# Designed miniproteins, single chains, part 100

Each design is a single chain, and the fold is of that chain. pLDDT is the mean over its residues in the fold that is shown.

## One batch from the design tools (miniprotein)

Design m3468
Fold by ESMFold2-Fast:
Structure m3468 (fold): chain A 115 residues (1-115)
Amino acid sequence: STKEEAIEYLKKAKEAIKAKDYDKAIEYLEKAKELLKPLDEEMPKEVLEYIEELLKKFKENGDVYSLADALFLAVKYKRYSLAVEALILLVSTKDPKLDDAILESIEALIEELEK
């Protein structure tokens, strides 16, 4: 199924991050993102606009805490493709200090999808 394929790409992204292959991790996350779009649930417009503001803050000033907040809200409202977008932006920093937090976030997303 599309969901099972997305989970496999998320698992491949985890292995790429463990190997410090951030470019390959982004490649796998982009594939998971496209596969998860049909599973996205509706969210309030105000929440979507707030997530978009948080992603914009990261793009403008590198605020990784804005990405963490965006990821949390995207998962809470089951907008899974947007959660993966936040993960892609986190991995794009190529900061190994974030690896454990990113791996935990991907695992939490896999567990949510397996419900």
Scores: mean pLDDT 89

Design m3469
Fold by ESMFold2-Fast:
Structure m3469 (fold): chain A 97 residues (1-97)
Amino acid sequence: KMKEFEEFVEELVEKYKPAADAAYAANLPPAEQRRFVAEQTLEMLKEARKKAEELGLADTPIPAEGRDLAGVTHTVRSLEEALDLRIASLEAELARL
């Protein structure tokens, strides 16, 4: 089940890598590079999110080890929850830029 999703993610990385490399080669200002990379990552995550749903992997447990500023240990998330949280975070970042 996860192999098909992992292969799709590898294909997405290869698809988006040349555009990211071109942005770095163009010596864009740091803020413009960050915006471009964030936009590319957002599109990649949206494609991955759609594929996870299509493959029935939305509820797949993903390890979510981390402590927030309050010292709370985060538990396992679903793949859908992990992707949606990162998409929301990047959309908020782009809205501030």
Scores: mean pLDDT 70

Design m3470
Fold by ESMFold2-Fast:
Structure m3470 (fold): chain A 82 residues (1-82)
Amino acid sequence: EEEELRKRTEELLAQVDESLAEAEKIGPNALLSLAIYLRQLIKEFEKLPDEEFREEVIARLQAHLDRAYKLYGEKIIEEVKK
């Protein structure tokens, strides 16, 4: 069960990487939607019983969330300047 959770989590992290790249191409609304999704994922992973695994996954998700917000800000500034 825990091995299945770890495998599923790695699949989700790979999907997050793909989703971030796709959202950057689509624009600020996609980046904002991804940021909301990532915040929800972080809250769900805070409930994991494995402390070391929990901390690792949350750190990785937080890095992607920070990147999504940075890209969102850059895209909004681009649109305002047009």
Scores: mean pLDDT 80

Design m3471
Fold by ESMFold2-Fast:
Structure m3471 (fold): chain A 101 residues (1-101)
Amino acid sequence: EIKDYDEFLEKLQEFIEKTKPIKSAQNLSDEERLERLEKALAISADAEKLRRDIVSLLAYLANLSLELAEKLAKNEIEEVIDELNEEQRELLEKLLKYTGI
């Protein structure tokens, strides 16, 4: 469980950095694609845990109701996005883009 906002940003930035290489996969060889797939699979479990931590922290920081937090956890992001400030929105969008959630 994430304890504060700084810890959240650090963990999120680490996750973003780990997933950046996957974004450029369009021109990779089959061998390179397999290596990228292995890395993507390795971080998928981290993505699920980080998603739960994000829901908890965003609910805390944005004073979201439990209903909105549940919608965020169920990929109903559009209903929650208006409750987030621009920085929080950008971080969430980056995570969703990298995890495919």
Scores: mean pLDDT 57

Design m3472
Fold by ESMFold2-Fast:
Structure m3472 (fold): chain A 70 residues (1-70)
Amino acid sequence: MDLERARELAEKVKNEEARREILRAIDAIEAGDIEEGIRYLTRAARLGASDKEAQEAVELAYRAAREVER
């Protein structure tokens, strides 16, 4: 699923701060803390703005979070 792909991409993110925030977001989303997860994704997107893998992981995780909110 998208969240699993996001985790795989996050592990490949070179920006350590962005990677950490993405993994925190994924953990929060899996725990049902969608609002907190989205906040972490927002920070990760800013930290990894120039990192393509970070941006792709954020997009996949955000998509998964939006599906759960419905």
Scores: mean pLDDT 80

Design m3473
Fold by ESMFold2-Fast:
Structure m3473 (fold): chain A 75 residues (1-75)
Amino acid sequence: PPAPSDEELAAEAAAEAVELARWYAEQGLLRVGDTFTLTLRHLLPDGRLAVATATVRVTEDGVEVLDVRLEHLPA
């Protein structure tokens, strides 16, 4: 299968950050107005490391994505 695209990696990080922030808010570990950052690391077939970082904020209606950053580190 082809390596995941930068768009797919960014979308995955955002989705995972939203799910985890929502779960932490349900557990009372995050409150409305708090921010949560998640970093995912993917080893690519060419030996490079893709690092996707998503920052989300807990709102009264759920969780909003504030920023998603993708970096490629050399092998």
Scores: mean pLDDT 83

Design m3474
Fold by ESMFold2-Fast:
Structure m3474 (fold): chain A 94 residues (1-94)
Amino acid sequence: SALEEQARKKLEEAIKIARESAEKGSFSSQEDAKVAWLINEAVELAGKLNNLSEEEIQEYVDRFSSLFRDYIEGKISVEEFEERMRELLEEMLK
């Protein structure tokens, strides 16, 4: 659906910003806020499509945010980050 495509597009934009910020070795508060905003938009769209509760949507936001933090802190590779972020969104869209 068009909404599924929008959710995926928002997530891919978040992944791109996170990668570019990591590659230059710095994360501005504006870039951090933009990634958080895009994640929230993608999760809200996917959650509403599958009639998830606000509590379930918040649990997914927390899971995406944890993956983002782990990546920025160097705990996971860029490949693991991208794969896990995409898998988590597809889990919501099932």
Scores: mean pLDDT 85

Design m3475
Fold by ESMFold2-Fast:
Structure m3475 (fold): chain A 103 residues (1-103)
Amino acid sequence: LPSLDEILERFARELNRGLAKLGLPPLSVEDVLGVDVDSLMRRLGLSRAEARAALRAAEQLKKIAIENPLSKEEALKLAEELSRGLSPAAQAFVRAVALAFSV
């Protein structure tokens, strides 16, 4: 896995790429450092239920990536499966986490 700083920078870059496609404003690296339910609701316009689902998907994805190295292709497929039925902004968040933790 990359260093923690590299993961965080990669996550911010990939998230902002996804947000730009949705016409949403960018987040700074500092904004993504302390991501929680309230920050996802405020920054991405998610409902509390969607924010919780997105965070659970992200945590599950991180756990899998730590235990087993994931390629970008494998990480993207897993992100799609774990974020199925969520809003486009929530899907973009989970996708960004997947890409950040890929090999």
Scores: mean pLDDT 78

Design m3476
Fold by ESMFold2-Fast:
Structure m3476 (fold): chain A 72 residues (1-72)
Amino acid sequence: METVGDLMGKKEDISEEEFKKFLMEELGLSEEQAEEVLEILREAGLIKEVDGKLVISADTPVTELLRVVAKA
């Protein structure tokens, strides 16, 4: 439980693996389902990959991101 960085800040810049784990824990998804959700979010333009990390678009509210995840 030693996590200092993105959580302490305002932005949610996380690794792809950390984001997949979040989806699996938050929604109870399997690893395959979490990967599918990531694909959908990328296709919708809600997240982007920069230098191997996922960045949530500033124009995308968290509610829209969660809505897409819940639909998958």
Scores: mean pLDDT 62

Design m3477
Fold by ESMFold2-Fast:
Structure m3477 (fold): chain A 69 residues (1-69)
Amino acid sequence: MTVTLTPEQLEEIREKRINELEEMRRLVLELKRKGKSKDEIIEELKKKYNAKTQTEFNVIRQLVDSVYK
């Protein structure tokens, strides 16, 4: 069976992803202010967002790196 997402569902996914990235960035900044190490922040984001794939881990790492660079 062919599964097709509606335009509304695609837009919702996009908006949710943007909001999640903004929330992640704020969390990274907060944890950095509290003196958490980069590795600790990455692990907390992995747990909070249930990241299990290398792609998801790389997204988290890039976001954390952007805050530390």
Scores: mean pLDDT 73

Design m3478
Fold by ESMFold2-Fast:
Structure m3478 (fold): chain A 103 residues (1-103)
Amino acid sequence: MSRSEVVRKLLEQKEKILEMIDNNAPFSDILNAVVQAMNDFKEMLANADVSRAQLESLLGEAARALQEVIDKASEKISPEQFRELADTAYQKVLEIRKVVESK
């Protein structure tokens, strides 16, 4: 999988989640979509035929996309839901980091 293909899929998933938030989707649906997107990104990185510099660039793109989703969700969800989303996202970031370190 190329860098451009990973970025395209990442941005498509980001836009889908942002649309769900704008349409007032239930928090459970938003949380599940974020988890699925992060798992998909982890799998894409595991299968990516890219350089170390490209991996670091992809992590930067993913971090920006995740931050945009979290910021948008914070406008619509409770503090307790925000904590759950942030904690879940942090655990997924640790899993993604392990995949990058294994390459």
Scores: mean pLDDT 84

Design m3479
Fold by ESMFold2-Fast:
Structure m3479 (fold): chain A 100 residues (1-100)
Amino acid sequence: SMEEEIKKKALELLEEAIKALEEEKKRSNPDMAKILDKAIEGLKTVKKEIEEEKDVKKALDMAITALQLLAQFAREHNLEKLEELARKLLEELQGIKKEL
C-alpha cells in the first residue's frame, strides 16, 4: 500500500542518518564518540518504534521529530555535514507528509 511505502521511506531515511552518525563516530575523539553513540542508540530506538507503529501519520511525525532533534544536535556539536544531511532528510519527509 501507499502507507507501507511511506513507512519504508521514513525507515530508510532514519537508517541513512544512523549510518552518517556511525561514520562521524569513526572520525571522532573518544569523548565525542561517546556522545555520538548515545545519538545512534536514540535513533535506533525511534526506528524500532516506527517499525511497530501502525499509524502512518504518527510514524512520519516520529521520524520528522527525530530528524529535527538530530539537526539541533549536529548544530550544537558543530557537525556541519551531519546538520546538512539531517535538514535534507527532514525536507524529504515533510514533502511526503504534505502529500497525505
Scores: mean pLDDT 88

Design m3480
Fold by ESMFold2-Fast:
Structure m3480 (fold): chain A 62 residues (1-62)
Amino acid sequence: GSHMRKKRLEEDVKLRKEIEELLNGSPEDQAKARQLIEEYFRRSRAEHDRLRAEAVAKGLLG
């Protein structure tokens, strides 16, 4: 199995639990949860952009 995929899955589970805990907390905690969700989507998009650029550099795209 890929060691990196397992670690990423564990981090994703931990992040989801943290977000759920914050959503059940104070209004300040709920605001933090919203920021974490937005950052997660931003990171996912940046990862796609990185992979696309790498594929172009390797001649797989373009």
Scores: mean pLDDT 71

Design m3481
Fold by ESMFold2-Fast:
Structure m3481 (fold): chain A 62 residues (1-62)
Amino acid sequence: PEFELKALKDYTPKDKPDVVIKKGDVVKATYDEETDTFTLEKDGKKFTISLEEARKYFELVS
């Protein structure tokens, strides 16, 4: 399912270093249970992070 994550601190993805997420930014997210990864989207750019990285830098918007 698609949901939203809020950045707890500034974050830049390893594979998309031109994507800069600032503390307080809300990004769209989908979760893949098979790989324990999240696919996030910011400004039309998509990138993948691990569950551990997501727990460290983001919180669920609810």
Scores: mean pLDDT 78

Design m3482
Fold by ESMFold2-Fast:
Structure m3482 (fold): chain A 101 residues (1-101)
Amino acid sequence: SDLEKVKEAIRRLAEHYGLDPEELIQALEETLPTMTPSQREHLRILARAAENNPSAEEIAIAALEELHARVVEKGREAGTPQEYLEAAEEVLEKQIEELKK
């Protein structure tokens, strides 16, 4: 199931980045009933990244790239100023660099 794939992705990411996987999974399970459709789509993005990428770093980068692409597309459709869209791209580049440490 997608939820099991998300939990497995969280365990791999947490282990790689030195976080407590069970603490993160508990937080996910506690928030899941109150999640918005947008937040649930973020979990589906993470599940897909985990299916298509073998390493924790590649999963994190792939999920982050797809999430940013969707945020930028929605911002463009909503008429967000170009300056904010360019700032979002700069944030993505910095986040990817941080994940590669």
Scores: mean pLDDT 79

Design m3483
Fold by ESMFold2-Fast:
Structure m3483 (fold): chain A 111 residues (1-111)
Amino acid sequence: MEEAERGIEAALEGARAAQEAARGAEEAGNKEAALAAGIGAGIAGIGAGVGKATKSAEAAAIGAESGAEAARQAARDAERAGNKEAAEAARRGAEAAEEAAERARAAAEAG
């Protein structure tokens, strides 16, 4: 597949994973972490959209990386809220977002 398509797909997966992290943080009662992860998911979605419109794997990679960072913060904050089940859901979302960001970056660097 073309590098731009792989980067866009990875960024969309990252946005979805960040949304799952936001849900986990919200269920844990940490609205600040849920908002941060939600913003990260939005940034990842914008990056994917720009990447699609411009055929830029780099734009998709930047969006995915921002989403992954927000998801990681949400997972840590959900753990502090003391809801173990919600914290595990947020952590899984953050891990998936990080993997998606790595794939988007690899696509952007492909020669």
Scores: mean pLDDT 69

Design m3484
Fold by ESMFold2-Fast:
Structure m3484 (fold): chain A 80 residues (1-80)
Amino acid sequence: MMSKEEFLEELIERVRKAVEENDATAAANAVAEAAEYAGLSVEEIIGLKLRVIGILLDLKDEPEKAKKLLEEIIREIIEK
């Protein structure tokens, strides 16, 4: 029912909120939902979740950079 663009915007907002709340699980789950929508394998989804957690750990002091990278990952998955 939601358009692809609306779904993309919803996931990006969820990721931004998760980064602001320091909720790595919520951020990883938002990226996982993007990957599931795109039809990625379970192994690829797990790899993406681990990558998201790694980004948040590395960029704890740079939340705006973390948000931009996670937004780019979601866009890359859905809008390719």
Scores: mean pLDDT 82

Design m3485
Fold by ESMFold2-Fast:
Structure m3485 (fold): chain A 90 residues (1-90)
Amino acid sequence: LEDNIKELEEEYKKTGDWVLLVSLGILYYSMGDYEKAVEYFKEAEKLAGKLTPFDLALLGRSYARLGKDEEAKKLYDEAKKIAGGIPFWS
């Protein structure tokens, strides 16, 4: 797990690809490190300008796990608005 995180961080350093920050956010979410998940999703959002509805939902769940229910709700509402304008596939 730590080796996988290091590998993704090094790939991001090499490529500058914000998609790798999303991958780090998903990985930290899966590990239960919701603070790090939020950090990486927010960084990806700053570089990309937007996240997919799926990524916004994971960011929202991360905030909910941290007890930040108001922020989580705003992210879920944002994901619904984006999904309504962009085809959303499972």
Scores: mean pLDDT 77

Design m3486
Fold by ESMFold2-Fast:
Formats: structure tokens, sequence, C-alpha cells
Structure m3486 (fold): chain A 81 residues (1-81)
């Protein structure tokens, strides 16, 4: 699924920039991918992006508000294609 892979990549890149280890970044990417996959047919792109931000904040609290906003935008854009 190219949309899920795009989202997982964006999450991993943002987490690594925030100082996450490769294992933490991979774990976060996989968690976000599962959230998007579960909700993709139930919620709007904006609602899914909000759930992804909640998941990321809970899993890696070191993410800044700017990084969380980048993540929100990346997820929304990927789902609107």
Amino acid sequence: DPVLEEIARAVKEIALEAGATPDQAEGLGNAVKRVVEALKDKLSPEEIAEKVVETARGAFPDLSEEQLEKLREAVREALEK
C-alpha cells in the first residue's frame, strides 16, 4: 500500500530528526501504519491525521509541536491523494 508506506516513511524521518533511535523510529512508523490502516475507511483524512499525532505524542513525547504539525500535514496530504 503506497499511502501507508509514504506515511510510515514520513513518521520514521520525523522521529529520527527528533532524536529517536532507529528501533524507536521503526516502532513508531509501524504503530502509525496500523492506526491509519484501521481507520482509513472510517474517518476523514483530517481525523486520521489527528489520531496519528495522538499516537506519535504518546509513543515519543520528545516530538516538538513543529514536528507533530509536520506529521499531521504529511499524513493528511498522503490520504488526500
Scores: mean pLDDT 81

Design m3487
Fold by ESMFold2-Fast:
Structure m3487 (fold): chain A 67 residues (1-67)
Amino acid sequence: SVEEVFKEIIERAKKLIEEGDKPSRIATALAAAYVAVMAADVQGRSEEAQKGREEIEKLKKLYDEKL
């Protein structure tokens, strides 16, 4: 499902941030998450897109805490 794919993308980004991976790899993973949110939004899946934006904000906060 779209939800499972998005969850996999978010978990991948979270792992890269928690492991202190390279900024370029973290940025690429976050970009994938943003693309997934955009895809949900243009498909009219507004609730899923909003939940995705909330998960991205949590990832951004986690990244800031690791800087």
Scores: mean pLDDT 80

Design m3488
Fold by ESMFold2-Fast:
Structure m3488 (fold): chain A 100 residues (1-100)
Amino acid sequence: DRAARIAALRARRAALDAAYAADPENRAVQLEALRLGYEEALLQIEEIKANPNSPIKPEEAEEKLKEQVRAGAEALGLAPEDVELFLEDPAAALARLKAR
């Protein structure tokens, strides 16, 4: 259910905003923000795929999103291999960082 996915993302956003307010320089919180943004953007790409009259092609939107996520992860100091893991499995990449 798309509505349930949206509600779950909103709840995670509220929790993340509270964590950020407590420690705005926390790298794990910053990476969680990048992961949440990636998941939110994927929902927008699903909407583009569902609209046959969209002027934006889903493949172009996905490619731009991957570029933005790579740039964001690199800016946060992730190694190239961890950036690729973040794109494939953001939860696993974030868990690895939090375990440090």
Scores: mean pLDDT 73

Design m3489
Fold by ESMFold2-Fast:
Parts: C-alpha cells; structure tokens; sequence
Structure m3489 (fold): chain A 74 residues (1-74)
C-alpha cells in the first residue's frame, strides 16, 4: 500500500512538471493552447494539449510511475 501511494504521488508530480513543460513548448513555438482533454485509459491518465501547430500528449502510468511526453504536428 505505501509503495503504491509513493508511486502514484511521484506520477502526479511528474505529470504536473510535464504539463508545465508542454505549455512552455507550445508558447515557445508561438502557439496558443486551443483545447485541453483529460481522460483515463486503464491504469493510465492521458492529457492532450492542442494548439494550431502542435499536439502534446502526456501519459502517466499509475502502476509504474512512468510519464511519457509525445509532441507531434497538429
């Protein structure tokens, strides 16, 4: 139980940092954040940030504590 709580807390912190980085990347590219979507996918939380030129997808896995950031053209 304690190990799971620690992993979930680390995932939440990493997701927050990844969100801040994703917003910074969109701003540096001269983009305005047009939409944001959040959804669950099993043990994963997915956050999608969209601008006119870029899509940033942030996936956090509550089971492993792993956070993945994918950046692609819109």
Amino acid sequence: AAAFRAAAQRTAQAMTAALAEGVAILRAAGGQVLTGEVYGEGDKAVLVLRSETLVVTITGDARTGEVTVEIRPA
Scores: mean pLDDT 69

Design m3490
Fold by ESMFold2-Fast:
Structure m3490 (fold): chain A 97 residues (1-97)
Amino acid sequence: SAEALEEEVLRRLAERLGVSVEEVREVLETVERAIENGEELDPELAARAARIFRALLEMRKEGLAEKYKNASPEEKAHIEEKEKELQKLIEELEKRA
């Protein structure tokens, strides 16, 4: 999902979290590789990733609030599903931290 984020989104995440864009990208890429390979995450890395994904979830909610109100039932379901996936990932990462 790191590659799915536009440079502008990464910059906003970095600003919100008080870290560099490179740090956000590296953490996200490392987490994605670990999940794909079934690798165990370091607790500190898991905690950092959880903070990044939580910030991303909040940014998505803020950016989609207006669109959500006017969305079709199918579009709303898709937005809710994506938010639920992010929330589950955050919860699993926080348990490992």
Scores: mean pLDDT 76

Design m3491
Fold by ESMFold2-Fast:
Structure m3491 (fold): chain A 106 residues (1-106)
Amino acid sequence: DVQQQAIELVRQTQREVESLLDQAERVSDPQDQVTVSEARGSVQQNFQEALDYIEQGDFQQAIEALDRAGESLRRGRERSSPQAQVLLDQAYRLVDQTRRQVEELL
């Protein structure tokens, strides 16, 4: 089932991205922790939107939600310390890979 495969991919990526964001917050100073926390909130919202759209069969909107999650990570990376930037870049690459994998299932 394409829908179930997409849900499993997005949920696995969500868990991996949340782990990387937890690491980014731990290595950040207080100012950068705010930036990482804001990126986390946006990413979590967009992952939930992607899952909701997949459950509705709206894969185009799901891909757009994943793109928004990636953009939030990219902007957070640009505003973070070098140590946090590495972790946010890894999270961005995971989201970008998952977005392409979901698109390939269609």
Scores: mean pLDDT 88

Design m3492
Fold by ESMFold2-Fast:
Structure m3492 (fold): chain A 56 residues (1-56)
Amino acid sequence: SARREALVAAVTRILREQGGIEPDEAVVRAAVDAVLARDPEASLAQVMIAVGNALQ
């Protein structure tokens, strides 16, 4: 969906530009998909927390 792709792009950009890391796109996509499956209205902040946990 457009929202899913926008969240993946936003998270990847934030991690690259503000976090100084190159995230694994598959890990980011999986985390976004998992969050949206539980809560289709999840905020960017909620997605960022989930991605941070997945990248540990």
Scores: mean pLDDT 80

Design m3493
Fold by ESMFold2-Fast:
Structure m3493 (fold): chain A 58 residues (1-58)
Amino acid sequence: SMAREELRQMIRVMVDAFDEAEAIAAANPSMSDREAIQMGIDLANEKAQEFRERLKKE
């Protein structure tokens, strides 16, 4: 099973997504901490789904 390697890659995807959300929040000082956290969660979920789709593409 490739599960361990896939998990490592997924963790990196999640970390990169939250780094991107932090950069967006830093560029938008009117954004609340709650909004920034929610953006990170939403972006991480979106990027994780995209990564999973690439792995399964025929």
Scores: mean pLDDT 79

Design m3494
Fold by ESMFold2-Fast:
Structure m3494 (fold): chain A 58 residues (1-58)
Amino acid sequence: MRLSEEERQAFRDYLLTLSEEERRRVADGLEQAIASPDNSEDQKAIFRDLLGLVREVL
């Protein structure tokens, strides 16, 4: 995974400002990005890391 611990914590803090419905929409968007053939495997690895962080707070 390519995110620093500070970037991960900042993203977690951001997610906690969102409603549960908004967090689900972020997760859905990340899942669509991971499934997209237009994104590289490196980009998909970042999206998978971010999706993991969203799932921690759902």
Scores: mean pLDDT 80

Design m3495
Fold by ESMFold2-Fast:
Structure m3495 (fold): chain A 109 residues (1-109)
Amino acid sequence: SVEKLLEELLELFQEISRVYAELDAAPPDQVETLARRLIGLARKAIEVLKELIEKLDPSNEDLRTFLKALADYLISVLRDVLERHTLSPELKAELERLIAEFQELKDKI
């Protein structure tokens, strides 16, 4: 159901926000581990968001506005991590791909 997918997306949003906060305070040796965890959570959020978009009633303007705002927030988090932390080329490429995927999904909402 749409309600179950929204619940799942909000739980992922909370976990992403927690990891993002941990990353801000992280010593250098924990940055890569936390970035990989953030990437994993963001991939799950993309899957849930894809399912929500497929079930989305185009006339539900409130839900569309909410999902666009969530996508914008997640893009901003991923961009901030990419800009503020020293990451391996592999992790940078993964973050750039996720940002592009969220932007593409936002455009479909």
Scores: mean pLDDT 87

Design m3496
Fold by ESMFold2-Fast:
Structure m3496 (fold): chain A 95 residues (1-95)
Amino acid sequence: VEELIEKLFDENLEVVKEAAEELTKLPEFNPEAVRALIGLLNDPNPEVRALAALTLGELGAKFGQKFVIPTLKKMLSDPSEIVRKAAEEALAKVE
């Protein structure tokens, strides 16, 4: 799990995507992974922010964690269209 969290901060977007996908497959809720993903919502790369929003939505839905809803709603105001669309998809899964 620690290695997956480290990969979320990799310069290669494909590595970040693979790490995020593997985190959604974990059988138990991991609060460190969620904290790392919330951090990525402030990343300068809109593709990383969109990925973080989608991944948080998936984890929120899988583990019944509605606390991600206010965070995802903030992403609906992101300057990037891909991030706003990701937030809409994520919210549809947790609401």
Scores: mean pLDDT 79

Design m3497
Fold by ESMFold2-Fast:
Structure m3497 (fold): chain A 113 residues (1-113)
Amino acid sequence: MSYLEKLKKKIEETIDNLREAARAGDLEKVEQYRKELVDLLSKAAIIATIEAYKQGKPELAQKVVEAFNDAAEAADRVVELLKSGAPQEEIDRAIDELRKKAKEGMELAEKAV
């Protein structure tokens, strides 16, 4: 398995863990998983950016960074909604958006190889 494929699996697992923690109302775990997710997204962005530049694809590198920044912002929104006591349906939609943004970033990162 490539390092990027290992990061993809860890990102997916961390989003699943963040979802379960959010559903349990466990703010401490949601903040821990958000921090872990941002670290994993940052690592994936660095790798994909380096590989995209090596392959002569600077526009793809930019799209990867933007997609992972969007995913990080979506993760922050999940924390904010939980802190504000938002309805579970709204929190679930924010997690779905986070998953979508992370998936878009990983699909772009995979094209950089």
Scores: mean pLDDT 86

Design m3498
Fold by ESMFold2-Fast:
Structure m3498 (fold): chain A 100 residues (1-100)
Amino acid sequence: GAPSEEAIEEGRKAGKLEELEMMEAALEAAKKAKNELEAQVRGALVLAEKLGDKKTAELLQKVLKGEITKEEAIELLKEDLPEEEAEETAEALVEVQKEL
């Protein structure tokens, strides 16, 4: 037999609640990912400061502020890294900054 109108309405409400719960879980996961990424960057900054690595500390501070450019990161990194590695690392830092 066909389900009652009441059972169909309850099914619709349950489906909407499940969709809302899934959206809320996705937003919470995205917020957690951002918070974890920020915590990792801040942890790396503290470590760089403790090791006296002023260049890495400066780069990470600029990443946290949203101020790093690819060109500026390359200029700072190329003092210690080959040009290709400096470019790759600079791209990674700009990508991290976009996710924050």
Scores: mean pLDDT 76

Design m3499
Fold by ESMFold2-Fast:
Structure m3499 (fold): chain A 72 residues (1-72)
Amino acid sequence: MEELEEELKKMSYEEIKAKRDEFLAQSGPVAAEARAGAQDPSVKLSPEARETLRRLGVANHILAEKEEELKK
């Protein structure tokens, strides 16, 4: 699980941003499913949707950390 986080931490800001944008593009259909699940707790996200959102979340977190470092 943490393998993606470790991999992203070794990348440059630009590479992390590209990965995040890739995951974001893949999350379009998944975002609709996630929204439905948030509105109705009985609706469970598919394993595929959950994994896509997890990867996007990790990439966003690492990108934000790198962006904060670059502000200094």
Scores: mean pLDDT 71

Design m3500
Fold by ESMFold2-Fast:
Structure m3500 (fold): chain A 80 residues (1-80)
Amino acid sequence: SPTEESLRQGIEALETLARYLESQGHHELARMVREGIERVRELVEQGDLRGAFETLDRTLVEVGRYVEENGIRVPDVEQP
């Protein structure tokens, strides 16, 4: 389904981002991203697709805010 495909793509993008952040020494931010991914996966497993999308979006907002506040260079992060 389009919803499941979008969620899978979002999770994959966040996993790639977390690996990038870890490689650059941004361990705390990488952990935050991974915690968001775990929550999204739990909601998908429970069939709460709305909650999964809301959590995915919230994780991206939190990452973007952290990046702005700390002057971190990160690819493919949405800026407000």
Scores: mean pLDDT 78

Design m3501
Fold by ESMFold2-Fast:
Structure m3501 (fold): chain A 59 residues (1-59)
Amino acid sequence: KEELEKKIQEIVDELTKKVNEIRKKNPGATLKEIRANPEFQKAADEAAKKFDEIYKELS
């Protein structure tokens, strides 16, 4: 339970870090622009794969 929660938090933290990095490189970028950024898309894809691994562990 704690392990699962930690893994989810790590995924969220990684995405938050990526958003902050993109925003720092692109001051004034909107959330739409950040979400359209290829680096964010890649990070979101990686997060989805990690969530799939978590769901597999629950099976």
Scores: mean pLDDT 78

